# Designed miniproteins, single chains, continued (4), part 37

Each design is a single chain, and the fold is of that chain. pLDDT is the mean over its residues in the fold that is shown.

## One batch from the design tools (miniprotein)

Design m13338
Fold by ESMFold2-Fast:
Structure m13338 (fold): chain A 70 residues (1-70)
Amino acid sequence: SAERQRLKFRILELLARNGPQTVAEIAKALGVSPATVSRILRELEAKGFVQREGRRYSLSPLGRRVKEVL
């Protein structure tokens, strides 16, 4: 859906702006459930747009390039 695509973009933008964040921090910042954020982050990680280290997610180099052309 358009809302799901917008949420993906907002997550990439948030990580670009604020650096590495947990699911809980992203969920609070965007006003969405941790379950929704976790699901989208797993999809973005599978595509190589985000990286996970422990409990924190950050933009990969590929994710940073993709965000710049969105």
Scores: mean pLDDT 83

Design m13339
Fold by ESMFold2-Fast:
Structure m13339 (fold): chain A 117 residues (1-117)
Amino acid sequence: MITLTESGGGTFKEGSSVTLSSKVSGFDFSKSLLSWYRQKEGEPLRLIASISADGKKKYYDESVKGRFTISRDVAKKTVYLDMKNLKVEDTATYYSFVFTEEGRLAFGEGVKVTVTA
């Protein structure tokens, strides 16, 4: 069974920084693509960032380029989303996601991030 356990959500002030974490199990971490998606109220689910299995290739959505950083820690089996200079528009539910080498897909349950002015 694949599990993704997110943490780091909450209510934050505009301009602050927060790191979301997802501790994962049930797949080969070193061989899997890991991503963060978000869903804002009234909007579709959107890919925000991804990191390749070797950690060397990263993707970022244009809305977060230069502010958010995705990283992975193989020893801790954890994927991170470091969110800097938070904006009210970053208010969303954030989901970690895995695409394994064998083609298995899973989302975490999501963490709510609320940014106040």
Scores: mean pLDDT 89

Design m13340
Fold by ESMFold2-Fast:
Structure m13340 (fold): chain A 82 residues (1-82)
Amino acid sequence: AEEAARRAYEEALKAPPEEAVREAERAAYEGALEAGADEVAAEIAGGVAAVAGAAAKAAGASGEEVREMAARAAYEGVLGAA
């Protein structure tokens, strides 16, 4: 679970800032499935990452800050799903 969560975080950080929220959502979804979560739990993990990134963006965070917040939410989402 922690290894899958860490990998989701790392994959989310590789995305350009403009794609960060979408990539964090995808990385959390895939990471949760790899950790043994079912489809519903994986969708929730992806949603947590997407909501965190969108909230940071709405609050006026920089692209790098949005990417970091979304990536961290992806990590937490994968841990919670597994």
Scores: mean pLDDT 81

Design m13341
Fold by ESMFold2-Fast:
Structure m13341 (fold): chain A 55 residues (1-55)
Amino acid sequence: DELLARLDGLSPEERDEVMARFQAEMDAKLAAGVTVTPEEAFALLRRILDEVEAR
């Protein structure tokens, strides 16, 4: 799994940041009553990973 391999490659601090950002975005969508598809969730996680890795 590409996303799991990328998470394993991060430092603990980077991984915590990715997960916190992903959780906050998902919580906001859930609170707004927005349905997120698995494809959209994976795209969001990939975007956050790309942003964290680019630093």
Scores: mean pLDDT 80

Design m13342
Fold by ESMFold2-Fast:
Structure m13342 (fold): chain A 77 residues (1-77)
Amino acid sequence: SSHAEEILESFRKDLEGLKKLFEENKENEEVKKELLEGLERGLEELKKLKEAYPEFAEEIEELEKEIEELKKEIESS
């Protein structure tokens, strides 16, 4: 479905931007906190998307993995 594809493309672009924001703000605790909260919300939305569009489960799970990896990087910084 075009709707799920558009949402996934938007998530990928947003994730790229969040990775860049983290790289530029590694010592900013407020930015890191906001990033972690945003990533957690993103995971909840992807969970809902996967339930609505199970045909995209593989693509969604890859995106969930990237978000979890970024969360670990931020938490360890």
Scores: mean pLDDT 85

Design m13343
Fold by ESMFold2-Fast:
Structure m13343 (fold): chain A 60 residues (1-60)
Amino acid sequence: MKEEVEYLKEQKELLEKRTEEGIKWLLSKGDEKEAEEVKREAEKRLKELEERIKELEELA
């Protein structure tokens, strides 16, 4: 379980980094609507990852 938690935390960090880079790139092109959609989708996925990490940590 501890190794699974670390793996999920790394996936979360990678998703956060990629999302930030993608949003900056889209904003630099003036694609504000696409940047908002990417942010919203990433926030949903990050929340799901955080909930899974919390569940695993509480069960360990």
Scores: mean pLDDT 80

Design m13344
Fold by ESMFold2-Fast:
Structure m13344 (fold): chain A 79 residues (1-79)
Amino acid sequence: MENLKKAAEKAAELAESEDPFDREVGIAFLTMLLAFAKRENDKEALEIIKEVAQKLMDSPDPEVRAEAERILKEAEKAL
């Protein structure tokens, strides 16, 4: 899962950005990766997305934390 792991890591970097627009793009990217992983029933991808979402729960941005919690719950439910 090299490409999906790199994509999830890039989405996390954007979601941790100082720029609010980049944070929104990062969360949108991660949400798309979650949808792809759920469709393919890719458990390795779901675990990676879950780990990324758990890290984003420490974000100082409450909107990022709320979206990270949603992504985490959906990944957990799909596993």
Scores: mean pLDDT 79

Design m13345
Fold by ESMFold2-Fast:
Structure m13345 (fold): chain A 71 residues (1-71)
Amino acid sequence: SAALAAVEEEARAREAELLAERDSLSDEERFERLERELRELLERLAALGDEDARAALAALPASVARRRAQA
């Protein structure tokens, strides 16, 4: 859908912005910002009926915790 594609494009743009700012943010600050932005985008995708996004949203706390442990 066009709405789904637009949200996915916004997600890619925000990821690129976070990568560009990586050297100015601590790892913890980057993970907090990434988690917030991913949560917002996944909630929008889930509202549009994306079942993969709904599953990813439910798994997000564990996924972020795993990434933090590896940083």
Scores: mean pLDDT 69

Design m13346
Fold by ESMFold2-Fast:
Structure m13346 (fold): chain A 86 residues (1-86)
Amino acid sequence: SSLEKKIKEIEKEKEKILEIIEKEKEKAKKELEEKRKEIEEIKDEEKKKKLEKELKREEEIEREIFESFRAMVESIEKLALERLKK
């Protein structure tokens, strides 16, 4: 049926968006890993500690952002599917 086809299309779009989010998350992790390596090479102990603390905050913020992206995608899917059932 046309309804089943539309539901399948929504599911495919969701999967595609989640794949994009996953790739962006992987890229962000690699960028943070490079920053960590640069910080490890710092000989000034006080500067190193400050940058390590800032990096930890960045890692926490990025984790929350990607969790928010997934929650948004799931919310949009629910809204779309609910609209199709009415």
Scores: mean pLDDT 84

Design m13347
Fold by ESMFold2-Fast:
Structure m13347 (fold): chain A 59 residues (1-59)
Amino acid sequence: MSPEKEKALQYLQKSVSYASEGDEKKAKEYIEKAREAGASEEMVKSVEKESKRLLEEEK
């Protein structure tokens, strides 16, 4: 796996972690970092959907 792709996956994982803790601001920041690191649009959409679900469940 390319270094860029691995870094993108790490950012997506951090985004989900922050979303599970209710930190919407940090979750969004890490999704944007993942996009800049080369995450595919489909992968970003999938993680955004899961993050929104986790943030709603936290409430």
Scores: mean pLDDT 77

Design m13348
Fold by ESMFold2-Fast:
Structure m13348 (fold): chain A 63 residues (1-63)
Amino acid sequence: GPTPLTPEQEELLLELIRKTREYMAKATDFDQLDEAVRKAIEEVQKEAEERGLDPSLLRATDP
């Protein structure tokens, strides 16, 4: 089964879902939707760094 998340990682994933949903609601076309998802991931990673969290799952999305 999947590796269990830490409480901090779970909070970050919930935050990502919330921000993605918010950005998707504002998107009017598919290109904007794709960009909105990328922006949501970037903002959650930045917020994680600012909070001192270790979001290893989210870091895996960076090159």
Scores: mean pLDDT 66

Design m13349
Fold by ESMFold2-Fast:
Order: sequence, then structure tokens, then C-alpha cells
Structure m13349 (fold): chain A 70 residues (1-70)
Amino acid sequence: MKKQKLEVNVPKHPDAKYAAKNIVVEAETNGKGQWVEGEATLDNGEKKKYVLRVKTTKDGVEVLSGPVAV
């Protein structure tokens, strides 16, 4: 299986203390929804793990669900 590294930016939710930006994930470009684990550096400098469901195609990355902190 071929995977590629992708950066996912999730807008800061109004109730969130920190923005989850530049989450780096590895995902297959197969046009199917898949659960992936990624890591982001928060605004306070902490690294945090997230799980999210993404769909990757030739045209880009679509976030279907999440990110959810683990």
C-alpha cells in the first residue's frame, strides 16, 4: 500500500482552547474514508495526538470526522 504524508488544518472551534493546525497524517490516496492518527503542535507548544477520518483523493484531503484528541 502506498501512503503519503499530508498536512491537515482544522479551524479553531470557538470553544477550543487551542487550535489543531498542521496535523501531519499518513493516508492512502484511494478516495475512501479512513481513520488516521496524526500529531500537532498546539499554540502552547505541546504536542498532541489526534485521530481523524479523512478522504484523500488526487484533488486533495477532505476531513470527514474529527479531529478527536487521544
Scores: mean pLDDT 66

Design m13350
Fold by ESMFold2-Fast:
Structure m13350 (fold): chain A 67 residues (1-67)
Amino acid sequence: GLARAAELAGRSVGVPAEEIRRLAELIREGRYDEARRLAEEVGKKYGVPAEVIFRAALAAVELGDQL
């Protein structure tokens, strides 16, 4: 499920699973602009590039569909 995928993706990039899950939910809903903005905010908070966080959320969506 998405919760487990977000936990794994978050652990790989050093960001809490809840932040990755919020991004992944926006991506699943097609709300890409909002997801990118949230990735920038989370990136500033945890010192991780927004592109890395956005890719982790995309991976969580893909993995969540397989789990």
Scores: mean pLDDT 84

Design m13351
Fold by ESMFold2-Fast:
Structure m13351 (fold): chain A 56 residues (1-56)
Amino acid sequence: SEIEELLAQLAAETDPERQEALALRAASLSKSFEEMVAVLERAGAIVREQRARAAA
């Protein structure tokens, strides 16, 4: 799906502005508030994991 494609791109993205744009784009494609929240939680987890790996 387009959401999964955008989240995969987010996992490879290192620029904060582009990370935000990808996360917001993925959320905007959600069909319900619940799906939007779930997508944003997944996006946040991806960014936190990348930052944790960079700090290790």
Scores: mean pLDDT 82

Design m13352
Fold by ESMFold2-Fast:
Structure m13352 (fold): chain A 80 residues (1-80)
Amino acid sequence: DPKKLFEETKKKIDELVKRAEELASTPQERADVERMKKDAEEFKKLLEKWIESGKPVEEIKRLADTALRTFEAVLERLEA
């Protein structure tokens, strides 16, 4: 179900963004989180567009996985 995948992916992205905001303490870290938030909104919009256009679920899943990996990498850098 592409709609369920989209909703679950948005929730996971929002959780990663919230955690990143909680971890950010320096001006540079806060700037990285602001970039992450902008990228998150763009990814959500792109995922929604792909679902609306009827992209195959496998392609939607790959885009979702890529987005999650990207935001997880930002969180990993903040924790390092």
Scores: mean pLDDT 82

Design m13354
Fold by ESMFold2-Fast:
Structure m13354 (fold): chain A 69 residues (1-69)
Amino acid sequence: AISEENARALARTVLELDLAFEGIKVSEEEIEEALERALERLRDLLESRPEAAPFLIAAEALRLIKERL
């Protein structure tokens, strides 16, 4: 199992790398909001798919950010 804190930290790192590679500039606040929303939607993955959870949370957060563009 992966803790929520560790999943959030790993997802944040992945999201920040994805944003940098795509040249998307967003505020720290927007990153935090997107990660919180993604985690809320995908919390069950922390137990069901712990190895994939950080990457799926990062991908959902990126999708949420792009929906605002």
Scores: mean pLDDT 84

Design m13355
Fold by ESMFold2-Fast:
Structure m13355 (fold): chain A 67 residues (1-67)
Amino acid sequence: MEEFRKEAEALKPKLPELIKEAEELGEELAVKNLKKAEEAYKKGDYEEAVILYSFALMSIAIAKVAK
């Protein structure tokens, strides 16, 4: 649990930039996952937050390669 908290805390400051990048790429699912990750972080569900961040990051990376 503590390990997920540390990862979530490291990703939190990057969240606004990642949301903007996902929106610019038209990745609606990535935007939704990033916003859900922020909500999970606020509720203390750090594991869920990290999982959702990871899915969003993968979606953004794939979109950037596909274009």
Scores: mean pLDDT 79

Design m13356
Fold by ESMFold2-Fast:
Structure m13356 (fold): chain A 105 residues (1-105)
Amino acid sequence: KEEALKLMKEGRNLLIQGKYEEAIKKFDEAIKLLEGPQLGSAYAMRGRAYLKLGEYEKAVEDYEKAISLLPVNPIAYRNLAEAYEKLGETEKAEEYKRKADIIMN
């Protein structure tokens, strides 16, 4: 689908520009159109936008969905650990940091 790929490209460009709320809107639409690993990528990018906005609970939810669809993604595990750290969940942060380290072998 050309539409989903276009939304992902637009969202990524907005994310790079620091336009996090606008990026989230593009990823919201892409998520409705995607499945499998591409859906995991959309959740990971939206989670990054939430993390940058300080929406740490939403970032956690999106990264958890991302790793369920992309289990070999050390960046998503590291970002999930950062989100848990920002929430004061130090034990969970250390758990996901360790999981990222294991994946990188």
Scores: mean pLDDT 85

Design m13357
Fold by ESMFold2-Fast:
Structure m13357 (fold): chain A 85 residues (1-85)
Amino acid sequence: SNAERQELASRLLELGTRINKLSSDDPVAAKAGQAISKLTQAVIDRDLEAVREYVEELRKLKEQLTDEEVKALTEEAIKVGEEFL
């Protein structure tokens, strides 16, 4: 539904904002924040192919992250993307 989609997009926006606050000295965390912003737009646009692409990009970035809080936020963003699919 439109309400469910808006809720998922809102959750992604919050996750991206939190990662951006933590990413000042971490270029991998900054890339994760950018990928979450793109995933948020893909959910808004109902672009299933783009959602799949950015979920896979986040999975790859998660393997490179060293900050446990950023990893947890990235994992939550992956779950939100998978929930949309």
Scores: mean pLDDT 86

Design m13358
Fold by ESMFold2-Fast:
Structure m13358 (fold): chain A 75 residues (1-75)
Amino acid sequence: MERAVLLVAAAAHYERAGDYRGAGDAYEEAGRLFLEAGDREAAVEAFRRAAEAYEKAGDLEAARRARERAEEVER
């Protein structure tokens, strides 16, 4: 849990700096760690935020993959 929370904080820092790709990567890693911890709700939120960040970065393929991962976890 601690590493996932730190990655969310790092992602927020990247967003403030305008590094949307870095933010997407950090949110995606946080989502994976939340899943390992069994926190599905936090994982879905992290993957959705990763998708938004990747979309702002112009990486539509990464955004789509992150959205699909959030949908899989939500089931």
Scores: mean pLDDT 85

Design m13359
Fold by ESMFold2-Fast:
Structure m13359 (fold): chain A 61 residues (1-61)
Amino acid sequence: MVGDVYTVTRDVTLVSDPLETLRAGDLVEVLAEYSDGDWLVRSLATGRVGLIGADFLEPAA
């Protein structure tokens, strides 16, 4: 859900400018959800904003 923190489940490229690699266990904040399964997120470690597939994310405990 928008505003919730999610955990990255595997190493994945965040589609941002510049591109950033997210590592398994990284935390992201969800900013927007799109109908094609991509989510706009912010990395909590770096503050980088970009698109990631929702399939790579799970709710943080």
Scores: mean pLDDT 78

Design m13360
Fold by ESMFold2-Fast:
Structure m13360 (fold): chain A 103 residues (1-103)
Amino acid sequence: MKLAENAAEAVATFVEKGSHVAVLSRDPELGRAVAEKLEEKGYKVTIVRDAAEAIAALRGGASAAVVIGPDEENRALARAAGASGIRVGREGELSAWLLLPKE
């Protein structure tokens, strides 16, 4: 599961340990794999159900969101959240993006 590894490594690079990270995944097993890897690295993780919950988490003080889905949907979510989006991996039709809140 290269996407889950890429997403967890990106969070470890850009986000301070112990921070809150939201995870939204089109594939529930990939979302769980990301959450487990982040928890092993010392992050607090919330798995969110949809884009609205991901946006609410970022606006509510989450330090980052990991989003796994089609590239265009991930980009649209970053814009809707007012977040900086970094594509951290791709596998078939799915990409993994790290969303960081803007100031």
Scores: mean pLDDT 86

Design m13361
Fold by ESMFold2-Fast:
Structure m13361 (fold): chain A 79 residues (1-79)
Amino acid sequence: SDIIAEMYIRQAAYYLRKAEDYYSQGNLEEAIKLYEKAIDLARKAIELSTNPQLRQEAEDILKKAEEFLKKVREELSKR
């Protein structure tokens, strides 16, 4: 359902922004948890999206969340 996909996209974007906020504050552990949440929600949105534009929006969120999660994990491992 595109309505449910839009809900997951909105939630994924929300958690992505919150993860960025925690990252900027130096709370890497909380940022990781929120990026993982954004990834899970974006994947659900992709699975439910029949609209190519919604699928693209979900894929963009997924890519960004995965890139930042990798970066934050690398920073945490060096502490």
Scores: mean pLDDT 88

Design m13362
Fold by ESMFold2-Fast:
Structure m13362 (fold): chain A 86 residues (1-86)
Amino acid sequence: MKLTIVYKGLSVEEITGYVLRAIGYELDGIKVEIKIEGDTVTIVLEGLSEEELQEFIEEAKELAKRGYEVTIREEGDEVTIEVKRP
């Protein structure tokens, strides 16, 4: 499965945290692509299990409960999650 996750309106600390997490997935054998543009981070993950994908979805739902603007789109074997600070 392929996950594209976009974080918008991030602090430098938050950007660093997401990048380090993505590097962790790469070390575990997941194919990772990271793009940083200002305060926006786009992370593409290929080879996730259903359990790993569900963890990202639950994290995004928790951010939505905290006031973040969250959009989740499912297109076949691809999932896109967009998270924006309010």
Scores: mean pLDDT 80

Design m13363
Fold by ESMFold2-Fast:
Structure m13363 (fold): chain A 75 residues (1-75)
Amino acid sequence: DREREERALEFARLVLEAIEAIKRGDEEKARELAKKIAEAMGADEEEVYEKLKKLAEELSEEELEEARRELEELE
């Protein structure tokens, strides 16, 4: 239970960091994080990267700050 929750929080943090990297134009960091996310999911790197780009377009900076705050509260 706890171990699964900690792993889920770590995964959520990776996703948030990847979206933030995309928004700041750090393509190298975004791709590195997308690779780690894809490995954790057993998914294709490019597919994960495209989904992260879509999320970055849909989420405002205010929404990202709220998500980061929520993630910090769960830690």
Scores: mean pLDDT 78

Design m13364
Fold by ESMFold2-Fast:
Structure m13364 (fold): chain A 56 residues (1-56)
Amino acid sequence: MTEEDYELAKKEIERARKLGLTDEQALNVATLALMRKGITPEEAKKIAEKALEDLG
């Protein structure tokens, strides 16, 4: 995981939360954003889950 990938996941989760999306929906949005960068689905999900946990 690069720091850039982690920061992207955090930004996408924060944006989703501001739009009133659930944590599950925020996780999905962050995972898809990482996958668009060429990250594998499994790694993208792990990065997004870590970012969600760290954000509370």
Scores: mean pLDDT 84

Design m13365
Fold by ESMFold2-Fast:
Structure m13365 (fold): chain A 80 residues (1-80)
Amino acid sequence: SELAEQARKLLEEAKKLIDEGVTYLENGDYEKAIELFDKAIEKAVEAMRLAEQAGDWDLAVEAGVYLIKAATLKAIAESK
């Protein structure tokens, strides 16, 4: 499914944004970390939606896990 392929691409983009955001968080650049986690949330939400439309339940769950991770990391950055 092209929708599932697009969802996987968006999920990989979300993972990279999370990794980059963690680097800024570790360096004390909280504003930049928040921006990156917000972008990761947007990508993960879209990946989950497309995975659901494709009927790829495992992919939708994986996207949801990374959505929770990005949202949690954003909350941590905002607490600083």
Scores: mean pLDDT 93

Design m13366
Fold by ESMFold2-Fast:
Order: C-alpha cells, then sequence, then structure tokens
Structure m13366 (fold): chain A 83 residues (1-83)
C-alpha cells in the first residue's frame, strides 16, 4: 500500500540520518580513517540510490531528491579529501 511505501521511505531516511550522524561525529572527533570514511560514503550512496528510486516519489520529488543526493555526496567527498 501507499502507507507501507511511505513507512519504508521514512525508515530509509532515518537510516541515512544515522549514518550521516555517525560519519560527522567521528570526523569531528578525528576518529575516522579515509578508508572508513569511503566505506561510510559508499553505504550513504546505496541508501540515497534506494531513496531516489523509491516508487512512492513523484517525478518532481525524485528530481529534488536526486539533486540533494548529489550535493550531499559532493559535500562528503570534500570532507574525505581533508583526511
Amino acid sequence: SMEEQLKELEELLRELQRLLGDFLERFRAGEISRAEAEALKARVKELLDKIVNHPVLSEEQREIMRKEAEDLLTYLEGLIEKL
């Protein structure tokens, strides 16, 4: 159902927020290697791909999410370059 699809999307977004929180906390603490950061970025990318391609999204929502996903990955790349 649409309700179940929305719940699935919400769970993907919560997992994304958890991964980003872990990355940023460890980055700020100086407790993340480049290899670990690249692995976290790869997992973030996989979640973003699932979110962007989720069937509950309208085409307009999908385009917005795609752009935000690209911006987020670019931001993470910039942080990793500083390691």
Scores: mean pLDDT 87

Design m13367
Fold by ESMFold2-Fast:
Structure m13367 (fold): chain A 94 residues (1-94)
Amino acid sequence: SEELKRELARKLSAVAIAVTGLLLEEPDNPAVREALKLVQEAIKAFNEGNYKETAELLKRAAEVMRQTDTPGARSVAELLEEAAKLAEKLYEEK
């Protein structure tokens, strides 16, 4: 669905901004740096049409965010989980 693809693109933009914001608050936080790398890899997979890999990378980023006590990390994890569900729906569309 083109609609699901546009919705996922918007969610990916939102998570990239949110994770970058957390990194600016705590530049030495290894969990936030790992989550940003995973989000960047997910965006690359999305651009290549690999929605299965996009979902898997976003789920990994969400797990990393849930393991840290950084303020805002739980909200970012929820947004990552929402984006992963959209990617799974795109993967299931054939």
Scores: mean pLDDT 88

Design m13368
Fold by ESMFold2-Fast:
Structure m13368 (fold): chain A 78 residues (1-78)
Amino acid sequence: LEKALEYAKQAKKAAEAGDLEKAIEYARQALKLVREEAPDNYAAIGALESAIKALEAGDVEGAIRALEKAIKILEELL
């Protein structure tokens, strides 16, 4: 889960920088790792899925909020 948290943090930084393509890539990597390592963590999965959808829609503020939620959930597991 440490790597999933790192990718979620990188996704947030990319979104804040306006690099939506990189933000989506990092968020997808975080989601993949959460699905593999913590498949029952529906809260983290849902937050990362919401972040990816927001990024794809160009909703940067919504994406940052969803990524912050995912980061908080993942930090509580570590």
Scores: mean pLDDT 85

Design m13370
Fold by ESMFold2-Fast:
Structure m13370 (fold): chain A 78 residues (1-78)
Amino acid sequence: SDAELVLKTGRAAAELVREGRRGLAEALVDMTMGIIVATSEHPERAAAIARAAAEAVRAAKTAEEVLAAAEAAARALA
């Protein structure tokens, strides 16, 4: 499901942030959300969730905040 994909991506992005690879973490989240929007039955809703997730990840200071952003996006997509 889209929610499962977002959670898996969020865990990987959180690990990248722990490794100091924030740019790659942001790119990974953006790519995954782009795929979800492109394949969604409700692209406007998916695009709004993607925007919120990207903004939250960019604002996140810690790996835990990145994971929380992914969990929020997954809940919205479920």
Scores: mean pLDDT 85

Design m13371
Fold by ESMFold2-Fast:
Structure m13371 (fold): chain A 78 residues (1-78)
Amino acid sequence: MLSEEERAEVEELLSVYDVDGDGKVTFEELLEAVRRGSKNPLSDEEVEAIHKEWDLDGDGVVTLEEFIEAMLKTMGLE
C-alpha cells in the first residue's frame, strides 16, 4: 500500500501520463505525456521500451495499479 506522499507523487505523475484521466496508461498516452511533460522528450522507440518494461504481459495497457508499482520501482524501490 502506498504512503500518502507516494500516492500524491504517483497521482501527479499519472495525471501527466494519463491524458484522458481514465486511470489507464496506454502507449499513446505515455508518448503524448512525455512529449508534453518533458523538456527533453523521449523518442517513440524509447517510450515504447519504457512502456514495455511496465507492461510485463505485453497487453499494451498499463493500469493505474501497474503504473503505481512501476513508478515506485523507478523511484528506487526495486
Scores: mean pLDDT 65

Design m13372
Fold by ESMFold2-Fast:
Structure m13372 (fold): chain A 78 residues (1-78)
Amino acid sequence: MEEELKKLAEEYEKKYKEQFEKYYKEADKEEQELLEKNKEEVEAQIKGLAAMEAAKEVGKKKGLSDEEILALAKEYAA
């Protein structure tokens, strides 16, 4: 489970980073500066989203509850 979750989280993180790069390129200068200032927070958010999506996919496949899926995502993101 953990190995499968890690691989999926890495795939989702890649996708979200690619989406963010596209968004960043289309953003105005003020928004780009704000995103750069909050880069650490943005990276943490992407990692959290990726962990949650991976946990949701793996958890649903294994019949876990929403509560158990949330716990898995938190453990992986910590």
Scores: mean pLDDT 78

Design m13373
Fold by ESMFold2-Fast:
Structure m13373 (fold): chain A 79 residues (1-79)
Amino acid sequence: SIEREVRIGMAMMHVWLGKRFLEEGDTEEAAELLERAAELVEDVSPEAAEKLRRAAELAAEGDIEGALRAAEEGVRLAA
């Protein structure tokens, strides 16, 4: 459906930008983007949303490597 495709696409854009902020060390901005990505996929993939929310939590804690891994898992589950 168009709604599913749009939501997944928007979430993937937020994850892409969030990963860039993580690579730059901007963990607060990354956490906000990853939480927004989780909200966007919650109704279409609760499992992906859970991983993206975990990525946001890890980013907020300053765990860049953990956040990147969780974000990649979330993207994999949303596809």
Scores: mean pLDDT 86

Design m13374
Fold by ESMFold2-Fast:
Structure m13374 (fold): chain A 57 residues (1-57)
Amino acid sequence: GAAMEAEKQRFLAGIERLLAEGVISEEEARAIKALVEAGQLDEADRLAKRAVLRSLS
């Protein structure tokens, strides 16, 4: 539905920003985007948070 599409677009915008800023890798961004496109937003969120935490270590 429209709410899910809005969440996907917001998520994808966030991932593009993290990639552009060098916070996450190309490989991490691709994996997260695949989960978003599949509608697995909870899995995408977990993977994104883990990638960000890795970058801070």
Scores: mean pLDDT 84

